# Designed miniproteins, single chains, continued (4), part 16

Each design is a single chain, and the fold is of that chain. pLDDT is the mean over its residues in the fold that is shown.

## One batch from the design tools (miniprotein)

Design m12501
Fold by ESMFold2-Fast:
Structure m12501 (fold): chain A 147 residues (1-147)
Amino acid sequence: GPVFTRLHVAAMLGDLELVRELLEEGEDVNARSPPEFAVELLGELLTGLTPLHLAAYAGHLEIVELLLEAGADVNAQTTTSGRWGGATPLHLAAYAGHLEIVELLLEAGADVNAQTSLGLTPLDLAEAAGHEEIVRLLREAGAVRMP
């Protein structure tokens, strides 16, 4: 069943060696945080977070690389209701301003036009946060204004 794992914590805190050890021990790279272990991010309690969501938000590039190599779902979506429902790692990296992580996620096949439950794209979140270089990168990658 869904569990909040040591891999979630290690990915959020930037403990690269612990992430490596936990993946070698067979921890589920795509483990999702359950409702009882919701993480408070961005003023909301987010559920269905994977380790990749947390590493991408926290800005841990080497951990994002390692998780993707281990088979992390680049397009994993949160399960919370509200503004951040359906958020992908790309949404979180774009909002947080992590340019190199945005580049890496796009190279790994992230959906540049993925929408949250309220229709927000990574481009919308980068624009709202004022990350002009990420806005430019997302547009070059095919980001469009959604109707």
Scores: mean pLDDT 85

Design m12502
Fold by ESMFold2-Fast:
Structure m12502 (fold): chain A 61 residues (1-61)
Amino acid sequence: VFSLFDKDGNGYISAAEMRLLVKAMTGQDLTDEQVDIMIREADKDGDGQVNYEEFVAMMSR
């Protein structure tokens, strides 16, 4: 695999990428609405984007 989840080069995770990561880590297939909720939980600045470090910090709890 070549591109992993680093599509923008800024380390941000899209909704689709977050859905795939959660499925890989927990085995649960999230809906688009559930992914939106998770983005809101990790997105502290309200820009609708989550960087990789924020996602990892959220999932580490």
Scores: mean pLDDT 65

Design m12503
Fold by ESMFold2-Fast:
Structure m12503 (fold): chain A 81 residues (1-81)
Amino acid sequence: VSQEELDAEVEAAVLELRIAVLISNIKHNPEKTDVEEAKKLIEKVRKQLDELVAQGKITPEQAARLRDGIEEAEKLVEEVK
């Protein structure tokens, strides 16, 4: 395993964690959710996911999990306000 492959796996895992933390924060403290900042984070994660997919650095299974998380986060943000 090369450093580049490890870096890509870590990047994908970090994106999954960022979305999971956002989802958890919205579910537990919706009144404290900054909708604009949440939308910016979701957009940034989506862009990074698209780049990883385009470069072939992420598996289809990882991409599917992250897309599902992004969709859940977007729905939760829309429900807050």
Scores: mean pLDDT 80

Design m12504
Fold by ESMFold2-Fast:
Structure m12504 (fold): chain A 160 residues (1-160)
Amino acid sequence: MTIDLSGQNLSSIPSDTPTDTTVLDLSNNQLSSLDPSIANLTNLTTLDLSHNQISDLSALANLTSLTVLDASHNQISDLSPLANLTSLTVLDASHNQISDVSPLANLTSLTVLDASSNQISDASPLANLTSLKVLDASNNGVSASDFSGLTSLVNLIVDN
């Protein structure tokens, strides 16, 4: 099932969110944290959390069916909860406080990564993402030379 809860000024996820939900849009809200009830949405394949105040992704750690995550425009600094989401094919983590991308090193299904506008200074953990076609790492401490091992990359955006 698809649920759109975008732009509703929500401070929490509605407790009546059905557990057979496969697509959830929570974008453009006032979420400062994820309610632990989101961990019950084990059928979730697409999640939009963009334009919130979220700093903790721990509630996502068991959502192993996720293929698309938008977590852009938040206060995220720790990606460790994503390290087991090996079904992810699209991740937007742009406009956050991320400095460590080592939790992404095993997400070998990723084809699109936006990590722009963060604090990343070491991209070496991404070297094994050989399925990656699109990478935005602009507005970080990284250069095009840091991605020379990504042989499937079609589009690379980085600072000059």
Scores: mean pLDDT 97

Design m12505
Fold by ESMFold2-Fast:
Structure m12505 (fold): chain A 59 residues (1-59)
Amino acid sequence: MELYRATKDYEARLPTELSLKKGEILELLKVVNENFVLARSLTTGKTGYVPKSLLEKIE
């Protein structure tokens, strides 16, 4: 699976978005567009859209 780390805290603006804490690990499920991905938080188990610019790929 592709793993990403949140680089900053983020407060969800829509019910379909995920709120993130800096350092939170997410599984990439789908690239939606240039600005957003669909991801699952490994910390909370929640799935939702997150801004792509907030994520860094983990090896």
Scores: mean pLDDT 82

Design m12506
Fold by ESMFold2-Fast:
Structure m12506 (fold): chain A 102 residues (1-102)
Amino acid sequence: AMDADGLTELHRAAREGDVPKVLELLEKGEDINARDADGRTALHIAAEAGHPEVVELLLKHPNADIDARDADGRTPVDIAREAGHEEVAKLLEKAREEQKKK
């Protein structure tokens, strides 16, 4: 996209904390790892916006890249901490520790 667009409906739903819309879009086959113009996934956007319910839903998806790095090299947990969303940061840290056991 030409500007800081490239946002999918999934990115917008994650930003707004719209859990039912996130679920609907994932069931329709939207790419959970789709990146916007800044290399951010829906998980990055939900972490920045501080929506723990959306973060939990995205983390349950089998293809979710919880360690995805944006254009600045930041992971979703980095963004959650920078935004001051400690509950979201703890959810992401727990998911990363559980992935290390595989």
Scores: mean pLDDT 81

Design m12507
Fold by ESMFold2-Fast:
Structure m12507 (fold): chain A 67 residues (1-67)
Amino acid sequence: SIEELKEAFSVFDKDGDGTITTEELGTVMRSLGQNPTEAEIREMDIDGDGTIDFPEFLTMMARMATH
């Protein structure tokens, strides 16, 4: 559910700024039963900033669910 995704994301968003690092993204996705490769994580970092916000995370999880 969205609530479960939000709770998982918030565990890694320790500063409450609404973003996590690409390293933390990989860990979150693995905790949710996904196993992204380094290449897939790089594809998810659309801005190249090394950070992902919550709406972007939801979009990527929805995309991964079709695999």
Scores: mean pLDDT 72

Design m12508
Fold by ESMFold2-Fast:
Structure m12508 (fold): chain A 58 residues (1-58)
Amino acid sequence: MRLAVALRDYEDPTGTYLSFKKGELLEILEDLGDDFWVVQSLSTGEVGIVPSEYLELL
């Protein structure tokens, strides 16, 4: 699987994007283009869309 780590905390009050904490491990499921990825949090199991610029590939 492709893993990434969150470089910062991110909270989305609108619910459009996945919220995450710095250091959280995320599995990359799909690259949507335009700097957005579909990911699954390994700590919560939640799936959502995140800006790829806040993540670093492992």
Scores: mean pLDDT 80

Design m12509
Fold by ESMFold2-Fast:
Structure m12509 (fold): chain A 80 residues (1-80)
Amino acid sequence: SKEWAQMSNEQKIEKLEAELAKNPTAEKYYALGVYYEKLGKLEKAIEYYEKSRQLALEEENLHLAKQSEERIKELKKKME
């Protein structure tokens, strides 16, 4: 929505965290990883990408699990 698009990364995180408390999904965990990465909070981004990968595997969403794994590898390499 236009409202979402006008939100700051911090506001998007708060909204996603509230939504996760009601209905956790691999896509919402992945989105949290993306927004924490945009804030430069790489360790926090990795935590959420790992949660996304785990839940995506449980749901047999292999595409999202692979995307999460690739983001984790890239961020770990950047932190070394």
Scores: mean pLDDT 84

Design m12510
Fold by ESMFold2-Fast:
Structure m12510 (fold): chain A 151 residues (1-151)
Amino acid sequence: MEEKLEGLRKAVEEAEKQATKLENLVDSIRVAFELSPRHALPGVAALAEEASKVAQELIDNLQTARDLARELKPELGELASKLEQALTDGINKANSLLEDMQKLAEAARAGDAETARRYLDQAVSDTKSLKNTLDEAKRLAEQVEKEFKEK
């Protein structure tokens, strides 16, 4: 029982760390692209490939957290259901960002600066949306821990 709460807390904390790293990578790509679009493309491709890897690690951690939230439903009911939904929304947004990063890397490798910019703009928007969803998931996970300790 305590092991499930600890596992959930660690999975959510790790997801937050991966999301922060991903935000920093997306911002680094944006800065490089704005300064020198054509000359930045090889570096943008490399950063987008690294961001894709971080996004996959984030998805894996969110999936673990969602499975643990499901297991807590019999004890925490509606609160665990709300957390499961927030984590599911986070997984969906992280998958969209992963697709954006993969397509950005492909466009950058092809030397297509216009397509690369379009996917970068989508990634910036998706990163902000993802961060808001993960902030809500973290808040719900903290409420899950508090409610369990108060019983």
Scores: mean pLDDT 87

Design m12511
Fold by ESMFold2-Fast:
Structure m12511 (fold): chain A 66 residues (1-66)
Amino acid sequence: SAAFEAAARAAFDRLDKDGNGTITVEELKQAGLGERAEELLARYDKDGSGTITRDEFLAAVRAAAA
């Protein structure tokens, strides 16, 4: 739903401090999530790029909700 996608987008925007549309390990470390950065990246980095895109994050959230 639009409300669910809006909530997921807001969560992504909180992690994407640079506003570049991706989340990097460095951004996660700056957020105080350094110890979990590799675990989170492994869960959401579906294409092995070393970053998590907004589309990948939203796809993961939709899959978890199904």
Scores: mean pLDDT 65

Design m12512
Fold by ESMFold2-Fast:
Structure m12512 (fold): chain A 72 residues (1-72)
Amino acid sequence: MTKLHKAAREGKLEEVKKLLEEAPKSFDINAPVPASEDPENAGKTPLLLAKEAGHEEIVELLKKYGASDKVF
């Protein structure tokens, strides 16, 4: 998992803020979790991980930076 996926899942708001502010322009905020890194969370975006964990403040922050979760 990327550091953003882990921070979003674990509710580390300050780490998420830092990662998003330091993110290069090539960074994909909607990058899914690879099955090779975490098969239980494979295909989940940072936004989805934050939603599932109930971290509303992280969900709002991720959306501000362009993160999206489609229903399908």
Scores: mean pLDDT 73

Design m12513
Fold by ESMFold2-Fast:
Structure m12513 (fold): chain A 74 residues (1-74)
Amino acid sequence: NAADARGWTPLHRAAREGDLDRVRELLAGGADVNAVDTVHGFTPLALAILYGHEEVVEELLRAGARLSSPLPRD
């Protein structure tokens, strides 16, 4: 179980794990839905997509999540 304490918010972790209940709890508590990981620049939405957690993707999109990239297209 790889864990990165640097730049991962609780919402990043919940999105990566597919923990829908925790995602909802964190969003209700005011978590930054668009926070970016300092290592790869991933948002919680990007992690949910990468790990195939469709229900988490839906919850993040409802909360206003954006799929942000550290590098825009050329």
Scores: mean pLDDT 72

Design m12514
Fold by ESMFold2-Fast:
Structure m12514 (fold): chain A 105 residues (1-105)
Amino acid sequence: NQELLELLLEGRYKEALEKLKELLSIPGADVNARLSYGQHATPLHLAAASKESEEALEIIELLLKNGADVNAKTSAGGLTPLDLAERAGNERKVKLLLENGADKN
């Protein structure tokens, strides 16, 4: 779980995608795990904040399909994945999050 979060933080999206697929093959895998440091971000927060890539978009889609909390808030500032995607200027990520129930408010 921490390995996926660290790969996302490092911008290693191809490796993060493969790690996510591995985690999703395990019954009861927790896709809402939080960083043990920083703002307690979830994988969805980190994928939303990342630079736009096909791998990052696939990570977001897989996380949402497997029960990621689209409206999860960070411990510092209460930022949602949508907030982070909007800050990053990633229109495709913003659209994907909104299509999956992200709150616009």
Scores: mean pLDDT 79

Design m12515
Fold by ESMFold2-Fast:
Structure m12515 (fold): chain A 92 residues (1-92)
Amino acid sequence: MEEARRLLEEAVRLAEEAARAALAGRLEEAERLAEEAERLVEEARRLGASEEEVRRAELEMAYYGALALAELGLADREEVERAYAENKARLE
């Protein structure tokens, strides 16, 4: 459980870094970081992360990606914030 949780925490951090890289115009770096984050989520599942733990991590990762898209004008920020709040509430 401890190892799986650390992997999910690292995946969320990498997703946030990927969003920052994308906003800085470093798309190749953003793609690499996002791929690494997905690998860590998959490894956490193999190590026995619960469905709820994985859903929370995936929600946070998706939120950072969606915020980056909104900043680039490719998504509506209010919709992104609303979706995150609704999904977060459902996990609690």
Scores: mean pLDDT 82

Design m12516
Fold by ESMFold2-Fast:
Structure m12516 (fold): chain A 153 residues (1-153)
Amino acid sequence: DVLDQAIEAMREWVKKAMEDPSLLPLMVETAKLMGPFSAIEAAKQLFEGANKKVTALTNQANAATSISQKAQYLGKAYDTLSTATSALGELYDAAKRNLDSLVKGGILTPEEEKEAREGIKEVEQMLSDMSSKLSSTKMQYDNATAEALRDSS
């Protein structure tokens, strides 16, 4: 199926974007063009991938034997969360705009509209969760960086 191949390609692209954040803007723009369900799916996969990477980096930070090494891992976690939160916000906005356009065009069934609205609400919760985690990680990173700078003087 052409549609199944497109979905698998999007999943692989999100996976690669987690390793190379420079790929995220093009992935987001492509998801915007594919409609609200593609934007919702890309957002969910980005949220899961970012959380997995951040958990691994935070575990490495907690296992670090030096404050400098801890700061480096927390910095990578912060960068991952910052980039993912920004991309997730763009996908959320795109899903809302695409849904509004399709509803106004009379293209969607009532069931499809309901499913899309539920998906957008899930993405909104994911964005809220990521924003909270970003704030907490920034605080940990700033504290570790300040301590590392004191220890280097």
Scores: mean pLDDT 84

Design m12517
Fold by ESMFold2-Fast:
Structure m12517 (fold): chain A 73 residues (1-73)
Amino acid sequence: MEELTALAGRVLQLLAERGNGARLSASEIAEELGVSQSAVSRALRYLADRGLLRRVRDGERTLYELAFEVPAD
């Protein structure tokens, strides 16, 4: 869906802007993008299913990072 893919693109851009290895929770992404945590969770699953994001466990929190390096060019 266009809405989901647009949000997924915004999530990827946010993580890319934070730099390679940046890790954000679903709630942090929701706050930064001004969307609901449930919408972010759907976008994160969409991206993870496509190998674009990976989940990282940090204590009781789940964080997300890019599964690829952002090109330097």
Scores: mean pLDDT 76

Design m12518
Fold by ESMFold2-Fast:
Structure m12518 (fold): chain A 63 residues (1-63)
Amino acid sequence: GPVVTAVASKDYTAQAPDELTLKKGERVRILKEVNEDLVEAESLDTGRRGLLPKSYLEDFKVE
């Protein structure tokens, strides 16, 4: 399938062990959409994976 990337629009601190902590401006790869509000993503800066609210992501690009 297509590769989707996005950028953190603001800092996000993980609320659970399965969530990803991000700094504003970090780039992520979207691994899957969990539901309408959540994605599973991988940070391109740290290589860490976890769940993220879609509302914390912007500048979605599809390859």
Scores: mean pLDDT 84

Design m12519
Fold by ESMFold2-Fast:
Structure m12519 (fold): chain A 60 residues (1-60)
Amino acid sequence: MKGLYKAVKDVESSAPFMLSFKKGDLIEVLEVVDSEWVLGKSLKTGKVGYISKGLLEKIE
């Protein structure tokens, strides 16, 4: 689902299309790509990239 999520762990990626973030960072999910991948925006950095869905927890 689209919406606001929280990162469950630190992720650093050298791939330019993948999003890097730290545990506890707020991520807005812009698009659901498939069952495993979403396109998200880091509210901390403003960067957009792909994220594994299992790394995000939805906040209310």
Scores: mean pLDDT 80

Design m12520
Fold by ESMFold2-Fast:
Structure m12520 (fold): chain A 133 residues (1-133)
Amino acid sequence: SLGEELLKAAEEGDVEKVKELLAQGADVNAADNLGTTPLHLAAANGHVEVVEVLLEAGADANAQDIFGYTPLHLAALNGHVEVVEAILRLAPDVDVTAKNVNGETPLDLAKKVKDEEARKRIIKLLEEKLKEQ
């Protein structure tokens, strides 16, 4: 299906294929059996330009998979600073307080990032967003 192809293209970071599939009418919010969307896969893998294309096409930044993970949780967990920045900039309605099945917010997951510079930057971005709410 177009949805399955979009999930794969987003996971692989194939910007041109993502754009092609969206132009063909692929559902930007297509979800697999685990509730994983293209935005989840792009965010988890650090594919900044795919994240931007999906958000501009109307992807739901607040989508939770079956484990309660949002795209922002996955970007934060994996230390993808530029993806966190893109989500916060392009999805002003994003809920940075959402909790996964372990009761963890994106900020809680950011604190576990081993890269010190990425960890500090993501924490700062999420704390600044919390003050705006």
Scores: mean pLDDT 94

Design m12521
Fold by ESMFold2-Fast:
Structure m12521 (fold): chain A 88 residues (1-88)
Amino acid sequence: MIDVLAARYYLKQGKYDEAIKYAERAIERNPTGEAYRILGEAYFKKGDYEKAVEYYQKAIDLGYTKARPLLAEAYRKLGKFEEAEKVE
């Protein structure tokens, strides 16, 4: 729980490597959709859209459906407009 809060804090501060570190620690202890969503957003902000897609999909698979528009945006950044439409 503390690791998820730390990941959210670092993400808001633009410290994406720290956000990734704490989100990965949270996932190792207890994989949650929110932790995967934070991991996806951190990679998205770093320009790694392929990893953002991967982690947003895992967030959705764990019930974090609010990640659907984030997944669609990551697909659009990759030029995968058909995949983006299928998510929304």
Scores: mean pLDDT 87

Design m12522
Fold by ESMFold2-Fast:
Parts: C-alpha cells; sequence; structure tokens
Structure m12522 (fold): chain A 60 residues (1-60)
C-alpha cells in the first residue's frame, strides 16, 4: 500500500479533485499522468484526483 501525506491544504478546482488538509494521509490508487494521481483519503474514504506536487511519500 502506497501512502502519501499532504504537504499543504488543497481546495478542489474541478469536481474530480479531492479536498484535503495539510498532514492528511492518502493512499495512492492509480497514477493518472505525470502531474496527477488518484488517491483515497484514509480519514474519510473519499476518492479523487490530486496534483502530485502537494504530496510526499510516507510508506510503500
Amino acid sequence: MKIVEAVEDYTPKTPEELSFKKGELLEILEVVDEDHVKVKSLKTGEEGLVPKRYLKLVEE
């Protein structure tokens, strides 16, 4: 399981994007493209797209 941590708060710009807070843990489900991943929030269970630059790897 690949776990990432949000490095800052994020507000969705599209309906497909996930909202999250700094320090929130997310699971990577799929790498969509060079700049975006599909993640699942470990806190809420919600899924969505997020820009990779807002995430840091914690656990694989």
Scores: mean pLDDT 80

Design m12523
Fold by ESMFold2-Fast:
Structure m12523 (fold): chain A 107 residues (1-107)
Amino acid sequence: GPAPAPFTPLHIAALAGDVERVRELLAAGADVNAKVGPQGLTPLHLAARQGLVEVVRVLLEAGADPNAKDANGKTPLDLARESFSDPSNPASEEELEETIRVLENAN
């Protein structure tokens, strides 16, 4: 197999907003709820923090746990809300708002 990476391919695809690659990896049996790094982040945590609403939807459809907690006890919804409150991310506010709504409805 390839050399061990700090993140799974699914984490990388989710962070990149690559919806097609996320679907491909999930179809290939990628663990939708895999936790990586000292932060214990799932792919859903990364997608939610970035406001990547389509990736969030695909991950939830694949059985991602919307209540998964990172090392700080934060859910994907908590990270999306924190990002929405960050004035350095104004261009993503609409996608973050939709991401928050999708995550609220997933629970």
Scores: mean pLDDT 81

Design m12524
Fold by ESMFold2-Fast:
Structure m12524 (fold): chain A 64 residues (1-64)
Amino acid sequence: MPTGIARAVRDQPALLPTMLALKKGEILEILKIVNDNFWYVRSLTTGREGYVGRSALEILEEPK
């Protein structure tokens, strides 16, 4: 089972090389909660992984 699922609530550019650019409505697998501000995710649309801001995500399935 995936660890958790989220949806992007807005478009967000990748501001750092380790960050993932988001499109509004994009579905993401939550791989790791790093801290309160940044989560490590994989896009189910593109298969790309990176860090994203927590505020850009709507949680559909909690990772625990």
Scores: mean pLDDT 78

Design m12525
Fold by ESMFold2-Fast:
Structure m12525 (fold): chain A 77 residues (1-77)
Amino acid sequence: MLSELTEEEKEIIKVLAENFGKGPLTQREIAEILGKSQAAVSTRIRRLERKGIVVRTPSGRITLSSKGLAVAKELLA
């Protein structure tokens, strides 16, 4: 449920959704887009990964799972 996500987690999901056509993003790229530290973004990404909302590629880049895309549609509607 959207109410179970923090505002910072929602920001990361929106960034990944808005940049989906560019392919998977690095933690650095996400941090730069949000104007946040890499440490803060890393902690949020780990929580989202545990929730099954994001997945990490073999190269370490982050993208939305099928579940994450459904959540992103709700956030952007």
Scores: mean pLDDT 82

Design m12526
Fold by ESMFold2-Fast:
Structure m12526 (fold): chain A 60 residues (1-60)
Amino acid sequence: ALELYRAVKDMGIAAAGFLELKKGELVEVLREVDSEWWYVRSLTTGQEGYVSKGGLERVR
């Protein structure tokens, strides 16, 4: 099953290994790295990177 989440706001870091997301972008969670950071793939761009999980909400 796909773990799908949505960015609740524009977020991210323009740095190597990180992913920038716009509000409403869907991501698939690939790894829950720690309590703060998840490694995800954007369904819009196909890019992968680290994002703060606090900016994501679960999609049903």
Scores: mean pLDDT 81

Design m12527
Fold by ESMFold2-Fast:
Structure m12527 (fold): chain A 90 residues (1-90)
Amino acid sequence: SPLLEAARAGDVEAIRASTEDVNAKDELGFTPLHLAARYGHLEVVKVLLEKGADVNALDDYGLTPLELAIIMGHEEVAELLRKAGAVLRP
């Protein structure tokens, strides 16, 4: 998916221009928000949240975008996701 590839790459302009479902999943259950959080793309995270991305979506491993941001050490992304209503899973 072009949207999923843009989220992985940090291509903010492609995210803004996309008409794809912002909650579409790849073969591993990653949404664009999961990929942006995993790779620390703060501006992509902001735009995806503006487009109505599900902040608590689960990948095929049961992980949320917030948990991926924390695991990868992307502190500013994790803070933004918490402010957007993200919760840690037990």
Scores: mean pLDDT 86

Design m12528
Fold by ESMFold2-Fast:
Structure m12528 (fold): chain A 81 residues (1-81)
Amino acid sequence: MKSKEEAEKLFKKFDKDGDGVITKEELIDALKEMSKPYPLSDALAEAFADHFLRLADKDGDGKISLEEFIEFMTTPLEELP
């Protein structure tokens, strides 16, 4: 799992617009960047983004807030569904 500080740094990298939320599009772009040198296809990046969004998006608004992202990244693996 990531520390709160590491999660905040990752959130800022994913939040390309600096609006304090991560959209599905920003998450897809970040996943492709993180998968280098073997970039994910659009379909695979979208599938991973959908899975991440379902686990982290507690508000159901299709966006991930900083608080939701930190909680997801700092939750122990044994507590993840």
Scores: mean pLDDT 68

Design m12529
Fold by ESMFold2-Fast:
Structure m12529 (fold): chain A 61 residues (1-61)
Amino acid sequence: SLSDLDRELFLAAYTGNLERVKELLEKGANPAARTVDGKTPLDLAREAGHQEVAELLEKAL
């Protein structure tokens, strides 16, 4: 099961909240976590067009 931090990371990545993504990664959110559809936070950021968030998540992997 996904942690609450991992779920919040998906939301922050999808909405492009760069500062929240940084905070969640510092708190131990898993950047390699996958949704039920097999999507990572990086996939969600890319699909939503949030380039800066995507670049941060690529470096966290």
Scores: mean pLDDT 86

Design m12530
Fold by ESMFold2-Fast:
Structure m12530 (fold): chain A 61 residues (1-61)
Amino acid sequence: LDAAAKAAAALAASIADPEARALAVRGIMDDFGLSQRELAEALGISPATVSRLVRRAAEVL
């Protein structure tokens, strides 16, 4: 991943509001074309955590 995509994902993941965080993470995945695995590796979190964020974003939308 390039540094911009990684930095954007990290900033989105740091958002305190769970709904806003989930939506921001989903938006970055769509904008940069990242898979859940690529995002998990970039942030140093498990793919299961990314899956939960994506699911939460779908519930908010």
Scores: mean pLDDT 74

Design m12531
Fold by ESMFold2-Fast:
Structure m12531 (fold): chain A 98 residues (1-98)
Amino acid sequence: DLGARLLEAARAGDAEGVRALLAAGADLSARDENGRTPLHLAAENGHLEVVRVLLEAGASVNARDDNGRTPLHLAEENGHEEVVELLLEHQADTSAQP
């Protein structure tokens, strides 16, 4: 299953694997057992290049896992400052309104 492979590539920081799987038709919105998307897993693990690839492909920055956590929450909790900056840049239009 391409979705499961995309989740593993994102968790591992395999940016080339992510690009190849997306080109093969893998779902950006695939979810693991905790409701986490590829973007959640890349952000949690600080894989900046994978986060960039997923965002360029149209991944949802506001997706919530089963605990209500966004990719931004996971990046901040784990101290991945560059990932936090990239995610905030892509949230600018949605954070304009409280």
Scores: mean pLDDT 82

Design m12532
Fold by ESMFold2-Fast:
Structure m12532 (fold): chain A 70 residues (1-70)
Amino acid sequence: GPAAPVVPEAPPGGRFLPKDTTFEEMLERNLRVVDAYAALHGLDAATRADIRRQVELGIEGLKKIEEERK
């Protein structure tokens, strides 16, 4: 019969730990993922820096939105 696939234990699509996760912790984890991804895929320093910058801007944007909602 058809075998059901095992659900992955790791968070899919870059979702972080939901419990007590701070913006600082999100940034740290995102940057680690970017560095690991860059190493795995052989990305050049410029591309890695651009991705890191986009991650930093994304986290800052989330901070700004949360502060403006208060």
Scores: mean pLDDT 69

Design m12533
Fold by ESMFold2-Fast:
Structure m12533 (fold): chain A 90 residues (1-90)
Amino acid sequence: DLLEAARLGDLEKVKKLLAEGADVNAKDEFGATPLHYAARAGHLEVVELLLEAGADVNAKDDFGMTPLDYAIVAGHEEVVELLLKAGAVP
């Protein structure tokens, strides 16, 4: 699904699923969105595509974590910059 494709960094699968009407803001059992997984994994191009598709940059999962929080914890500096430019609140 879109969550797994985002976690794996499968850019083509993400594009296909969004074109087929997948919910860019879909949440899993932990309240995590595709953007949470892409940011945690450091998949810069997937993060960019999800934001362009209307992903909620400030979505909180069941642990109160945002995509920005996961990018910071994981040390993905370019993803951190992109999320901040897209309106992520530090």
Scores: mean pLDDT 89

